# Designs tried in a protein design run: designed miniproteins, single chains, continued (4). Part 99

Each design is a single chain, and the fold is of that chain. pLDDT is the mean over its residues in the fold that is shown.

## One batch from the design tools (miniprotein)

Design m15657
Fold by ESMFold2-Fast:
Structure m15657 (fold): chain A 82 residues (1-82)
Amino acid sequence: MEEEKERVKRELLEALRARSGPKIDEYVQKLKELGLEREVQLFENNREIADRIVDAFYEALGIPRDASNEELAEAIRKILEE
C-alpha cells in the first residue's frame, strides 16, 4: 500500500511536469482511493487558487475565459509591448 502511494505521487508529479490535465485528474483520483484525501485537498485548493489567478488575468486582458493559450499569450505580449 505505501509503495503504491509513492508510485501514484511520482506519476502525479510527472503529469504536472507534462502539463497533462486528464492525467493529473486521473492520478488525483487514484490518490483519493489510496486514502490520501488531505494531500488531495491541499492540491485541489492550490489548483483553485491558480484558476482564480487565470480568471483575473483573462479579466484584466479583456479576453473571454474560453480563449486559447495562444490568445492569452498574444494578449500578454501586447501588454508587455505597451
Scores: mean pLDDT 65

Design m15658
Fold by ESMFold2-Fast:
Structure m15658 (fold): chain A 72 residues (1-72)
Amino acid sequence: VEELLQKARELLEKGIEAFDNGDYETAKKLFDEAIDLAVEAMKRADPFSQTAIDAAVLAIEAATLKKVIESK
């Protein structure tokens, strides 16, 4: 579960870098992958664990950034 969350964080970081560089297509793809992995981590984690909370926050951040791209 922690490995899924770590990979999701790495994808979020790469997505933010792509977003900052104006590469919105790459950023959107990376955010989609980060959301998928964060949701999977949430499903496998204990509902009240720090891992579940971290995964939920990451999924919300990635989804918010993706929506910003989609609004352009």
Scores: mean pLDDT 78

Design m15659
Fold by ESMFold2-Fast:
Order: structure tokens, then sequence, then C-alpha cells
Structure m15659 (fold): chain A 68 residues (1-68)
């Protein structure tokens, strides 16, 4: 399910102590980071490449991942 996929992404991302992810409902993962702007852009691009079925958006220190 989408929820299980987002929980897997959360677990993988939170291996980095600079990243905190929160599952909102069953379809949205809110990722808050203390990464640099360049590192955050790199992470967002990797997520877009790895999960083309998901919508990835960046605003400030927050990356939002949701189903399309």
Amino acid sequence: SLKEKLEEIKAELEKDPRIKAELVGEDTLIVKTTLSVEEQIGLALRLIGDYPELEVSVKGDTITIRGK
C-alpha cells in the first residue's frame, strides 16, 4: 500500500539524524531536515528518481512526499 511505502521511506530517511519524517494520514510523508540547501535538493532529486509514482515537493526545510 502507499502507507507501507511511505513508512519504508521514513525508516530509510531517518537513518540520518538530521532528518525527521512524519506520516500524515495514509498518503503524505512530511520530511523536515537540517540539511544544507544543496543536500536537500540532492535528496529531493533522488526521491523523484527512485519514486516516480510519488509527488515530491520542497518548501524551505521541508520535503513533502505524497501519492499522485
Scores: mean pLDDT 85

Design m15660
Fold by ESMFold2-Fast:
Parts: structure tokens; sequence; C-alpha cells
Structure m15660 (fold): chain A 80 residues (1-80)
């Protein structure tokens, strides 16, 4: 179901975000940036699904998180 797909996308994005935080803690800026970008892609996909399910507030949060992660990735790519 779309609801199950939404939850799976969020879970995968959260796992990538945890891996990105670990990479950042180790000073691996390139790996952290790549993981933040991948998480951003999954949060955007989740946001699209949330919109299709009428979950407007959840979709807004997911798109906002994706934008934030892309910005973080941009900053980290400059440091790599």
Amino acid sequence: SKKKELEELKKKADELLMQAADALGQGDYRRAAALFRKASELYRKAGELAESLGKKDEAKKLFDWADTLDQQADWLEQKA
C-alpha cells in the first residue's frame, strides 16, 4: 500500500541520516554529503506519497527536511 511505502521510505531515509551523522562525526565529509543527498531524495519521495494520501502537514515536513539535508550536503561538499 502507499501508506506502507511511505513508512518504508521514511525508515530508509532515517537510517541514511544516522549513517550520515556517523560519517560526519568521523570527519568523512564526502560520505556524509552523499548520505544526506540520498536521505533527501527518499524524504522527497515520501513527501510526494504523503501528498497523494492527503497528509499535507506530513508532506510539508518531509519536503522541509529534504531541503535542509540538500543544504547540509552542499556545505559539506565544499569542505571535502
Scores: mean pLDDT 88

Design m15661
Fold by ESMFold2-Fast:
Structure m15661 (fold): chain A 71 residues (1-71)
Amino acid sequence: KEAEERIKKNPNDARAYLELGKKYLEQNDYDKAIEAFKKAIELYRQAGTPESRILIKVAEELLKIAEEKKK
């Protein structure tokens, strides 16, 4: 719910999408997790900070896990 509230307040909150994707992974909702992680990666790329580069790698690993679990 916290991540969903953050997205309502700021639709460009990359961290909120990362947290939303993690929540969907825990719920075995792999399609929604994949969409959330892809959105987080897109927003982190737009941010272009050193912190966002690390978080892109984290989101990419979580995306890979979600895609593997969906198969």
Scores: mean pLDDT 79

Design m15662
Fold by ESMFold2-Fast:
Structure m15662 (fold): chain A 71 residues (1-71)
Amino acid sequence: SMEEQARTLLEKAREILERAEKSKDPFERIVDLGVARLIAAVVKRLYPEFSEEADELMDRAAKLEAEIRKK
């Protein structure tokens, strides 16, 4: 079902986000955060009913990316 597809994608994005959060390599963190944000953005576009969960993941990824880019 479309709901199962959206759920699977959001779970994948969440796993990638958690991996990025625990990683000490800034390069791996940036790449994983970018992938998680892209997956969440795709879910939001294709499955609007999951917009709230997708936005939460995107916001969390953006916050972590900002911390990595701190000078």
Scores: mean pLDDT 84

Design m15663
Fold by ESMFold2-Fast:
Structure m15663 (fold): chain A 86 residues (1-86)
Amino acid sequence: SDLVEKVKKAAEEGNVEEVEKILRQAYESGDLDTVLEAAVAAAETGNPEAIRVAMKIALDVEPKSSEEAARVIGTVLLGVGRLLET
């Protein structure tokens, strides 16, 4: 998705402000799938500040299904793992 690509680029460039802006816009739109995909993409770049922002947004997600809840947990665990490596 366009948001996933934009967040990856912003995180790779170290633009944490843009990462937070993109993730907040996705969250406010109610597109939980896009928010979680974008959060994972930001965390995968390995930028510690982008990982922190991604985890914060993922924790704000209210899952509507067990599958969404598992995706939230997976995103947070990925973020924790990445932060422990940095």
Scores: mean pLDDT 75

Design m15664
Fold by ESMFold2-Fast:
Structure m15664 (fold): chain A 67 residues (1-67)
Amino acid sequence: MKFRVKVEGVSAEEAAKIFNKMNGVKSATPVPEEDSVIVELEEGMTKEDVYILAENAGLKVESIEEL
């Protein structure tokens, strides 16, 4: 499952690097023009898991959209 995560207070590229280091994240691709990251989670993970991962990493999230 893929999610568009709009981040605040950090660059999309820095946020993508942080997500890529986290367990449960298959890939994270920055979209700098939208201050967002396309995050692909492991099977069985949900949108709520993206919020938990972001909070654990200290990332501020404006919005999350399922793709």
Scores: mean pLDDT 83

Design m15665
Fold by ESMFold2-Fast:
Structure m15665 (fold): chain A 59 residues (1-59)
Amino acid sequence: SSTEEKALSLIIALELEAQHRPEKREEVLALLRQARDALKQGNYEEALALAEKAKSLME
């Protein structure tokens, strides 16, 4: 689905960005791990919401 693709793309982008943000890395990566778990369970809207929350921590 488009939501699945959007969530996965955002997770990958944020995982890469978090590698350059040591002060935010642990918290952001924890949220992205939860987002990946949601994707594996087919909960695409939850995965996207968790990824968006991770993004907000880096803004």
Scores: mean pLDDT 84

Design m15666
Fold by ESMFold2-Fast:
Structure m15666 (fold): chain A 91 residues (1-91)
Amino acid sequence: SKERKEAIILFEITVIKSSIYVLKKIVEKKQTKEVVEEAVEVLEEDLERLKELLKEAKELDLDESVIEKIEETIEEVERELKEFKEKLKEL
């Protein structure tokens, strides 16, 4: 059902947002090249997954609020990824 698919997508978004929070805390405590490289890889995988979810949500004509939440989360991940990549250049 569409409702079940929307619930699964919202759950995955929550997991990704939690991942961003945890990675930020880890990098704040241990700003090494290895740790920042790992954070970048995880966020790049999260970004690709969100793009897949966006494509699926549009194909299934899911609720606009769900599509908007995916798009907002993509923008958040892209901002954090840019910050970590800038930090990595300094290490």
Scores: mean pLDDT 88

Design m15667
Fold by ESMFold2-Fast:
Structure m15667 (fold): chain A 65 residues (1-65)
Amino acid sequence: SKEKAKENLKIAVELLKRDGKITDEEYQELLKFIDELAKKHDAFTILSEGSIRINEIVKKNKEKK
């Protein structure tokens, strides 16, 4: 369901923030992005587009120094 897809993505970004893999600013941006996806898209699109965005941010943060 859309609601479960949204909840799962929010849990994932909470864990990433806790583990220091994303910044506070990126965390807030991802929460807004997930909410916007959930307003306009189906559960599959929410999970796929949300996961892609999360992975891009995490990968970028691992590579920067």
Scores: mean pLDDT 81

Design m15668
Fold by ESMFold2-Fast:
Structure m15668 (fold): chain A 70 residues (1-70)
Amino acid sequence: MLSPLEKKAEELLEELRKAYLDPNATEEEIKKIEEKFAEVLEELLETNPEYAKELIEKYHEIIEEYNELL
């Protein structure tokens, strides 16, 4: 089972993916989501570093997909 922090990180990744695909999303909104995700990742690196690494890999996949579309 995912902890509340792990679930929050997954939710933030999904919000990031949606924001990158949404033409109405502002740069400020995207940065705010990224900042929240970074804060949750810092906590997870202390409590569950293996899972935090998986989340970082997923984040990089989202960014790469977005860059490929540009």
Scores: mean pLDDT 78

Design m15669
Fold by ESMFold2-Fast:
Structure m15669 (fold): chain A 61 residues (1-61)
Amino acid sequence: MLSREEVLDRLDTLSPAQRKAVYDRAAAELQARHPGAAPSPELLREFWEIVDREIRALEAA
């Protein structure tokens, strides 16, 4: 698994449009998994795990 620092470094190499796409997909997946859930540290951690996965998928394409 990538560290948060590695995720942020990879985001910095992406275009603004690519970063938006990654965040939009991560937010949509998080909402689908936890509809109506209140913000929490656990949701924030899961959000960054999804962001990491989406970055890896983008790099693999």
Scores: mean pLDDT 75

Design m15670
Fold by ESMFold2-Fast:
Structure m15670 (fold): chain A 89 residues (1-89)
Amino acid sequence: GLELAKKAAELAVRAGKLAVERAETPEALSLGIAGALGGIGAQFEAELGKDASSSAISAAEVAKRGAELAGDEEAIKLAEEGIKLGKEA
């Protein structure tokens, strides 16, 4: 559980950062930032031994939306993996 939630959160951060880096619109940039920050928050929850799965899933879903608006296939795939691992956590 906890290790999968940590990995899901890490993937949300990575997807969000790529969405920010490759954003061509303010909307993609905003969602990428929100996904990355949400992932950082989920990582912090996991470090405290709290159930971070819900936070990691939410962050990855936001990052995926940002990635889709940015048109970045790599970021979309990272976010989808984050959602999958968060659900398995």
Scores: mean pLDDT 86

Design m15671
Fold by ESMFold2-Fast:
Structure m15671 (fold): chain A 56 residues (1-56)
Amino acid sequence: MSKKEKELKADSETLREIGDVIDALLKGEISQEEADKKIAEINAKYKATLAEIDAS
């Protein structure tokens, strides 16, 4: 599997997770502060995944 293919998969998964957080925020299920925190955690996972892809 190419680096580009792995990156696209990571991008797709990250966008999906961010979308879920935004949807919950818009529905009033979580606060804006909680949404910001969750997005930061998702971005941290994304960065770790990219580092793993780069090492592979």
Scores: mean pLDDT 82

Design m15672
Fold by ESMFold2-Fast:
Structure m15672 (fold): chain A 74 residues (1-74)
Amino acid sequence: MTVSAKTREQAASITEAYRMVRQEGARNHWSDEEMQIALDALVETVKANPDASAEDLAQAALERARKAIEERRR
């Protein structure tokens, strides 16, 4: 059968989380390399929490990315 409503909802949540992460990175003047760290963090967050909301996914990914970026700058 075609893609289920749940799968479509999860795809929408991931897309929205990606948009939120990208916007926040732009506000923080992150480099392309730092943005890649944030996107990698989002992928790992999705793998761990596939049923999480877009807001929860974005928040967790951004927290993880900020920590990784800070460590990289030290």
Scores: mean pLDDT 78

Design m15673
Fold by ESMFold2-Fast:
Structure m15673 (fold): chain A 56 residues (1-56)
Amino acid sequence: GDELLRRLAEELGVSPEGLRGAIDAVLSGNEVQTRVAAHELGISVEELREIARLLE
């Protein structure tokens, strides 16, 4: 839900909107966009995929 997204965004030091966009990239299956989003957030692709799995 939105509350978990907001808390994770605060923990990572990113905007909730930015984190939402990164999750959407993972869910779309676009590996290039997923890699770019992970880099912009300062995390690994594996960490971003784990976050997406938690939030869906």
Scores: mean pLDDT 79

Design m15674
Fold by ESMFold2-Fast:
Structure m15674 (fold): chain A 65 residues (1-65)
Amino acid sequence: MPAQAEIDAAMARIMIAVTRTVLSRHPPTEEDIRLLERALALARRAGDAETAEEAERLLAEARAA
């Protein structure tokens, strides 16, 4: 189980890093919002509170735009 949580957390972090880079260059798209929602779900499932909080912040910002 630790291995699955580690994979989920790593995937969430990669997805957030990619999305953050993309969002720094253009306004958020529906695809970007879906990617952030997926990253948030993975981070929550992994119990990675810091990564989940980061995804929530980016998602709120993207949805507010």
Scores: mean pLDDT 79

Design m15675
Fold by ESMFold2-Fast:
Structure m15675 (fold): chain A 80 residues (1-80)
Amino acid sequence: DEIRKENIKELEELIEKLKKETGVSVKEAEEILKKAKSFSEEKLRKLADLVLAERVIEALKENKSLDEIQELIAQFIEEL
């Protein structure tokens, strides 16, 4: 699906930008979010966006539906 390929590309570009801005990997961002009380809201939001973008890319590569992707996003927000 051409739309899925474009969405993956945009999310990969977002991940690269967020990695450059935060200086951390997605795995490091997940660890920081779990310990979250010591960081600024702006930095936590960028780390959350980085982790979420990777999870959405994985879901798109697995051919998950938009409804399934929305569920993943909702679940991730609840974990914050």
Scores: mean pLDDT 76

Design m15677
Fold by ESMFold2-Fast:
Structure m15677 (fold): chain A 103 residues (1-103)
Amino acid sequence: MTETLKRLGAAGSGTPDEVVDKMNELLNRLAAAKSREEMAEILREAGKEEGYSELGEKAAEAVLNGDLEGLAKYVAEFAKAVGLEEKEAEQYGRAAARIAAAK
């Protein structure tokens, strides 16, 4: 969305396209992870980079415990926090849970 005039959320939020690219990059990193432990590290790092360490840690705990519903919830909350709409955020959460199920 190259015509966006405002950033999503507070200072540090990107344009809608930048937020979508960031979430797609996160899913690609999760898909490339060799194990749920690597997914947990990626989730913690993503949370720290955006200032949402608590959500990153909760998502990491969920993936390590095999709590795919919790993982979907916390990834969706993180996506909303960085500026995605609720429905898109829920799609990213479900995608992360499917990736974790394959590990």
Scores: mean pLDDT 78

Design m15678
Fold by ESMFold2-Fast:
Structure m15678 (fold): chain A 100 residues (1-100)
Amino acid sequence: PVTQLTPEERERRLEAMRLYNKGNSYLIKKEYDKAIEYYERALELEPDNAVALTNLGYAYLQKKEYDKAIEYFKKAIEIDPSNKVARELLKQAEEEKKKA
């Protein structure tokens, strides 16, 4: 990060990172409900975490909750338009929804 954080912002960011890493652990294990729980908690602390939004969308996509997945991928792209992974996953979610 190119900006200085306050001590309170650092603690909030560190807690968000811990929750996000816990979400990633569950995502790797394909425990999508647990992954969603931890990503949602991380995003409560850092709403503009485009990577966490992308991974939350991916967990919903794996559960075939296409509208939720599309919503979160669009939010990730709005925050970070350079996020190619979110754009690719959005296209995948839209295609899977059409076939469902």
Scores: mean pLDDT 87

Design m15679
Fold by ESMFold2-Fast:
Structure m15679 (fold): chain A 57 residues (1-57)
Amino acid sequence: KIQEEIDKLSEEEQKVVRTYLELKNAGEEPTLEKIAERLGVSVEQVREFLEKAKEKL
């Protein structure tokens, strides 16, 4: 069901959510900075996409 909810998100929102979960599963703290570095976007963009994704999930 998590995959079904993720499919409702934009491509950018999906990338942020998946990166967040990957960091958490790897035992790393899923900070906005780490997600931004992984995706090559700004921390502000990660914050925006993550908040929108959380609202939709």
Scores: mean pLDDT 74

Design m15680
Fold by ESMFold2-Fast:
Structure m15680 (fold): chain A 65 residues (1-65)
Amino acid sequence: SKEDAEKAAEAAKKAAEAGDSAAVGTASWQRGLNSDKELGKKGVEAARAGDAKEGAEYAEKAAQA
């Protein structure tokens, strides 16, 4: 489900933040669509493709909005 996929992306974000907090915690991601729903979808898509770190970055962007 979307909720499960979003939680997976958020878990990946926390894992990435523990190992690379500077990259994940960067507040100014102005590259992209600036749409919370679309950022969430991209995060889910990246996580499903096996790009957990990229998924975590999209989840962080969505969470900041």
Scores: mean pLDDT 51

Design m15681
Fold by ESMFold2-Fast:
Structure m15681 (fold): chain A 99 residues (1-99)
Amino acid sequence: SVEEFEKKLLEVVDEGVARIRAATDPEEIESIADEMTQKIFDIINEAKKAGLPDDEIIKVLEKIISYLREIAAQATPEQREALDRVIDALKTIINQIKK
């Protein structure tokens, strides 16, 4: 379901953000962001295989991007850079789905 898809994405995002906020090393922050991006990618692929409509996937991803932008606005420079990379990866996925 769309609701289950959104819930899974929010769980990954909330866990990843908590880990980034607890991390003190820039390389660790980057590693966490990369892991978060991969987990999100896997969830999107599962949703596609389950037959979720592209428009519903895009809507949820746009909500996640907005949420991440709010978090990034209150983050340190290193945390913001990592979160911005996650946001850019999600934008790329949305553009690929739209084609």
Scores: mean pLDDT 87

Design m15682
Fold by ESMFold2-Fast:
Structure m15682 (fold): chain A 69 residues (1-69)
Amino acid sequence: LEDLSEEELAVLDAIYRAGGKATEEQIAKELGVSRSTVQRVIDRLEEKGLVRREGDTYYLTEKGKKAIA
């Protein structure tokens, strides 16, 4: 499994709790952080293949779901 920071786990959990997909705005609101903080974390998660972007929405990948299981 991926070695994830607390911030990365929090973002993955927020997307999971939102039903497996969320916008940056939704994640920022849920976690009580700025959108710029979410952008930095989500970029790392995309790099790791744990989330994917479709338009303005981020989806948990199968790898991302396994990382928080």
Scores: mean pLDDT 81

Design m15684
Fold by ESMFold2-Fast:
Structure m15684 (fold): chain A 92 residues (1-92)
Amino acid sequence: SHMVERAARLAAEAARLAGLEAEVRVEGNRATITLRGADVRQMMAAISGASGAMYAGAEAEVKVEGDTVTVTITGRSDEEAALGLRQLAESL
């Protein structure tokens, strides 16, 4: 979906502005954003963003491995996934 890909790209750009390396993978209404070089504050920001996405109705999963944070956001629709990704972007 162009909407989900655009929202995921904007979240990755927000992460890069915060000093992180960011990679995006989009599969339909599921977006996975991998953040590298995260400190504890940035990890907490990503977790907060994922919680915001869940509160907005999206499904969100966070995995932390060393300084790498992987956030997966899945919506029931492209609009829901995009809203969840916006919550992540605004938290970074």
Scores: mean pLDDT 86

Design m15685
Fold by ESMFold2-Fast:
Structure m15685 (fold): chain A 55 residues (1-55)
Amino acid sequence: EEVRAEVDRVKAELEEKGLLTPEMQAFLDRLVETDPEAARIVVRSLRRYLEKLEA
């Protein structure tokens, strides 16, 4: 499951930066199960956000 692996990578990056809340984790896990296409879009948006935090 490519989308799940991508979500797991983003969750790890969020956790490293102290941005992964239990609510966000639950949201991402639910999104992967109910709407993988939306999960893919959200993951890409989060990755762009994380890249902006890399000074």
Scores: mean pLDDT 77

Design m15686
Fold by ESMFold2-Fast:
Structure m15686 (fold): chain A 81 residues (1-81)
Amino acid sequence: MEKKLEELELEIKEGVVLIMIGVLKTILKREEDEEVREKIEKTIKEAEKLLEEAKKQEREEALKLLEEAIELLRKTIKELL
């Protein structure tokens, strides 16, 4: 039971990261300010890198990387809204 719950937590957090990246990509398509666009693109790239690194790591480290990606994405989205 514990292993299945940990796997589900990873899948949910991966899904959250993907949804947040999707939100930033949608904002990026509408953004006309080049400095803001650069910040969004950098955040997306860093989050995608953390997501890919998480897939290669042990579950505990993967969770930390996903949490870092979520916080990074959340901060950028909050600054844009």
Scores: mean pLDDT 82

Design m15687
Fold by ESMFold2-Fast:
Structure m15687 (fold): chain A 81 residues (1-81)
Amino acid sequence: SVEDVEREFVRLITSATRLSKEELLARARAIRDAALANPEVPELLKRLTTEFVDLLESNDLSGEEALAALHELARRLQAEA
């Protein structure tokens, strides 16, 4: 459900600094896949989760760096909407 995707994304954000890089990427990918599979998930959240996974795969980020990057990504995507 949309609520499940949103809950898991919030959980990822709140636990990012406690996760290994491998766990962070695995959870981000699972959330992206769930968001893309559900047509009721807002397009902004689909884009955010997809571009966040792309960012994590392209860069060797710590949890702190990943959170900062996610915040900047969300700001940019909201400005484009």
Scores: mean pLDDT 82

Design m15688
Fold by ESMFold2-Fast:
Structure m15688 (fold): chain A 97 residues (1-97)
Amino acid sequence: SIFDDPFLQALSRASEALKAGNYDEAVKAFREAQRLLGGPSIFVQLALVTAYKKAGKLDEARKILEEGRAWVEADPRLSPEQKAALLAFYDKLLAEL
């Protein structure tokens, strides 16, 4: 059931923690969501970056962006054009930290 999905429960907890300003709890919940996926999704990675930035943990935010950049480079499902666009996006986010 969607209501019994631990991944969706983790995302729900993360969203509520972000709204409440509980950024460390949001990070914990997004990390749990990432673990339950068996690997990082771009969505969960970007959500983690936002939570770390709001928590003032810029070095952790940078690490997640660098990990996401490496994931994009290694993804055989992405075209060269898609890789170039995503890498430019990650490089922009890194520069804005």
Scores: mean pLDDT 82

Design m15689
Fold by ESMFold2-Fast:
Structure m15689 (fold): chain A 64 residues (1-64)
Amino acid sequence: AKEVTVTSTITYTDKNGNKHVEEKVVKDRDLVKAKEEAIKETFKTTLELTAKGNTIEDVKVEVS
């Protein structure tokens, strides 16, 4: 099987009203493992950002 790439894109607005985009990239030969790791990292990042007072606008996860 070919290696798969899972990209998580988090769009958020900071305390000053500026919009930011953060990407997490996970590569693995196992699609399920790649997806689980990407979702886990995305969830942790989202919690950290909201704890710091940022507003999450969008979360997108894509497989290529």
Scores: mean pLDDT 82

Design m15690
Fold by ESMFold2-Fast:
Structure m15690 (fold): chain A 69 residues (1-69)
Amino acid sequence: LEEEIRKAIEERDYARLGELVGLSPEEVKKILEEIERELLRQHILNGEVVTREQFIDRAVERLLEIKEK
């Protein structure tokens, strides 16, 4: 499941992500956009480079939390 979510995030396959976590593609897209915004804020505040891998890790974590509820 985690590996499948990670791959779908990398491919920006919102429909597949929705199937995996029980959300609509539009809801998944909003969640991913929120995470990108949070990471950009961290970059600005902390002066650290935000990597694509950090985004993917955060997105996997958030979507798994939703699935577990």
Scores: mean pLDDT 75

Design m15692
Fold by ESMFold2-Fast:
Formats: C-alpha cells, structure tokens, sequence
Structure m15692 (fold): chain A 73 residues (1-73)
C-alpha cells in the first residue's frame, strides 16, 4: 500500500516534469513503466498522457495517471 503510493507519486512527478518540458515521449514512458510494473495495459493512458504533456495540460496528465492507478488497485 505505502510502496504503491510511492510508485504512483514517482510516476506522477516524472510525467509532470515531462509535461513542463513539453516532452510527450518522457511522459508516455513514465506511464508505460508504471503499467508494466503493475501487469496492466497502460497503452490508452500512455496516449492520453502523451497528448496532455505535449499541450502542457498538467491536469489531464494527473487525471490519466490517477485513473490508471485506480485500475491497478
């Protein structure tokens, strides 16, 4: 539980840093690594995060990561 929250926080931070840089690929990688570690298909969330990051949409990034984390729980 605590370890899971740490991983979610790390993924969110990496995706938000990529969003500030306008780096959709870095944001996508962070989400896919999280999904792979949880054994779930993160492809749809990775696409959403990449698009949001390219637009500088931090809220969109946080929403996508939160929804993915909810599926992993």
Amino acid sequence: RVEFQSLVNKTTSRALEATEAGDGEKAREAVLEFAESMGIDGSEYAERVQEAAEKGDSLGVVRAVSELAGEAM
Scores: mean pLDDT 81

Design m15693
Fold by ESMFold2-Fast:
Structure m15693 (fold): chain A 62 residues (1-62)
Amino acid sequence: SHVAKGEELFAQGKYWEAVQYYAQELLADPTNAEARAKLVEAYNAWRASLGEAPLTDPVAPA
């Protein structure tokens, strides 16, 4: 299911991918409280991760 795939991605630290899977579940079933809660959690984790520089700038000469 989309929820299970979202959980797997969340566990891998791929928060934005998890958000997309939970959002797909909510598009199929807007009343799914579990998917809604997980989407909010993943979205908040993704926003928190935006404060970190996960990648080296490819134009940096070092």
Scores: mean pLDDT 73

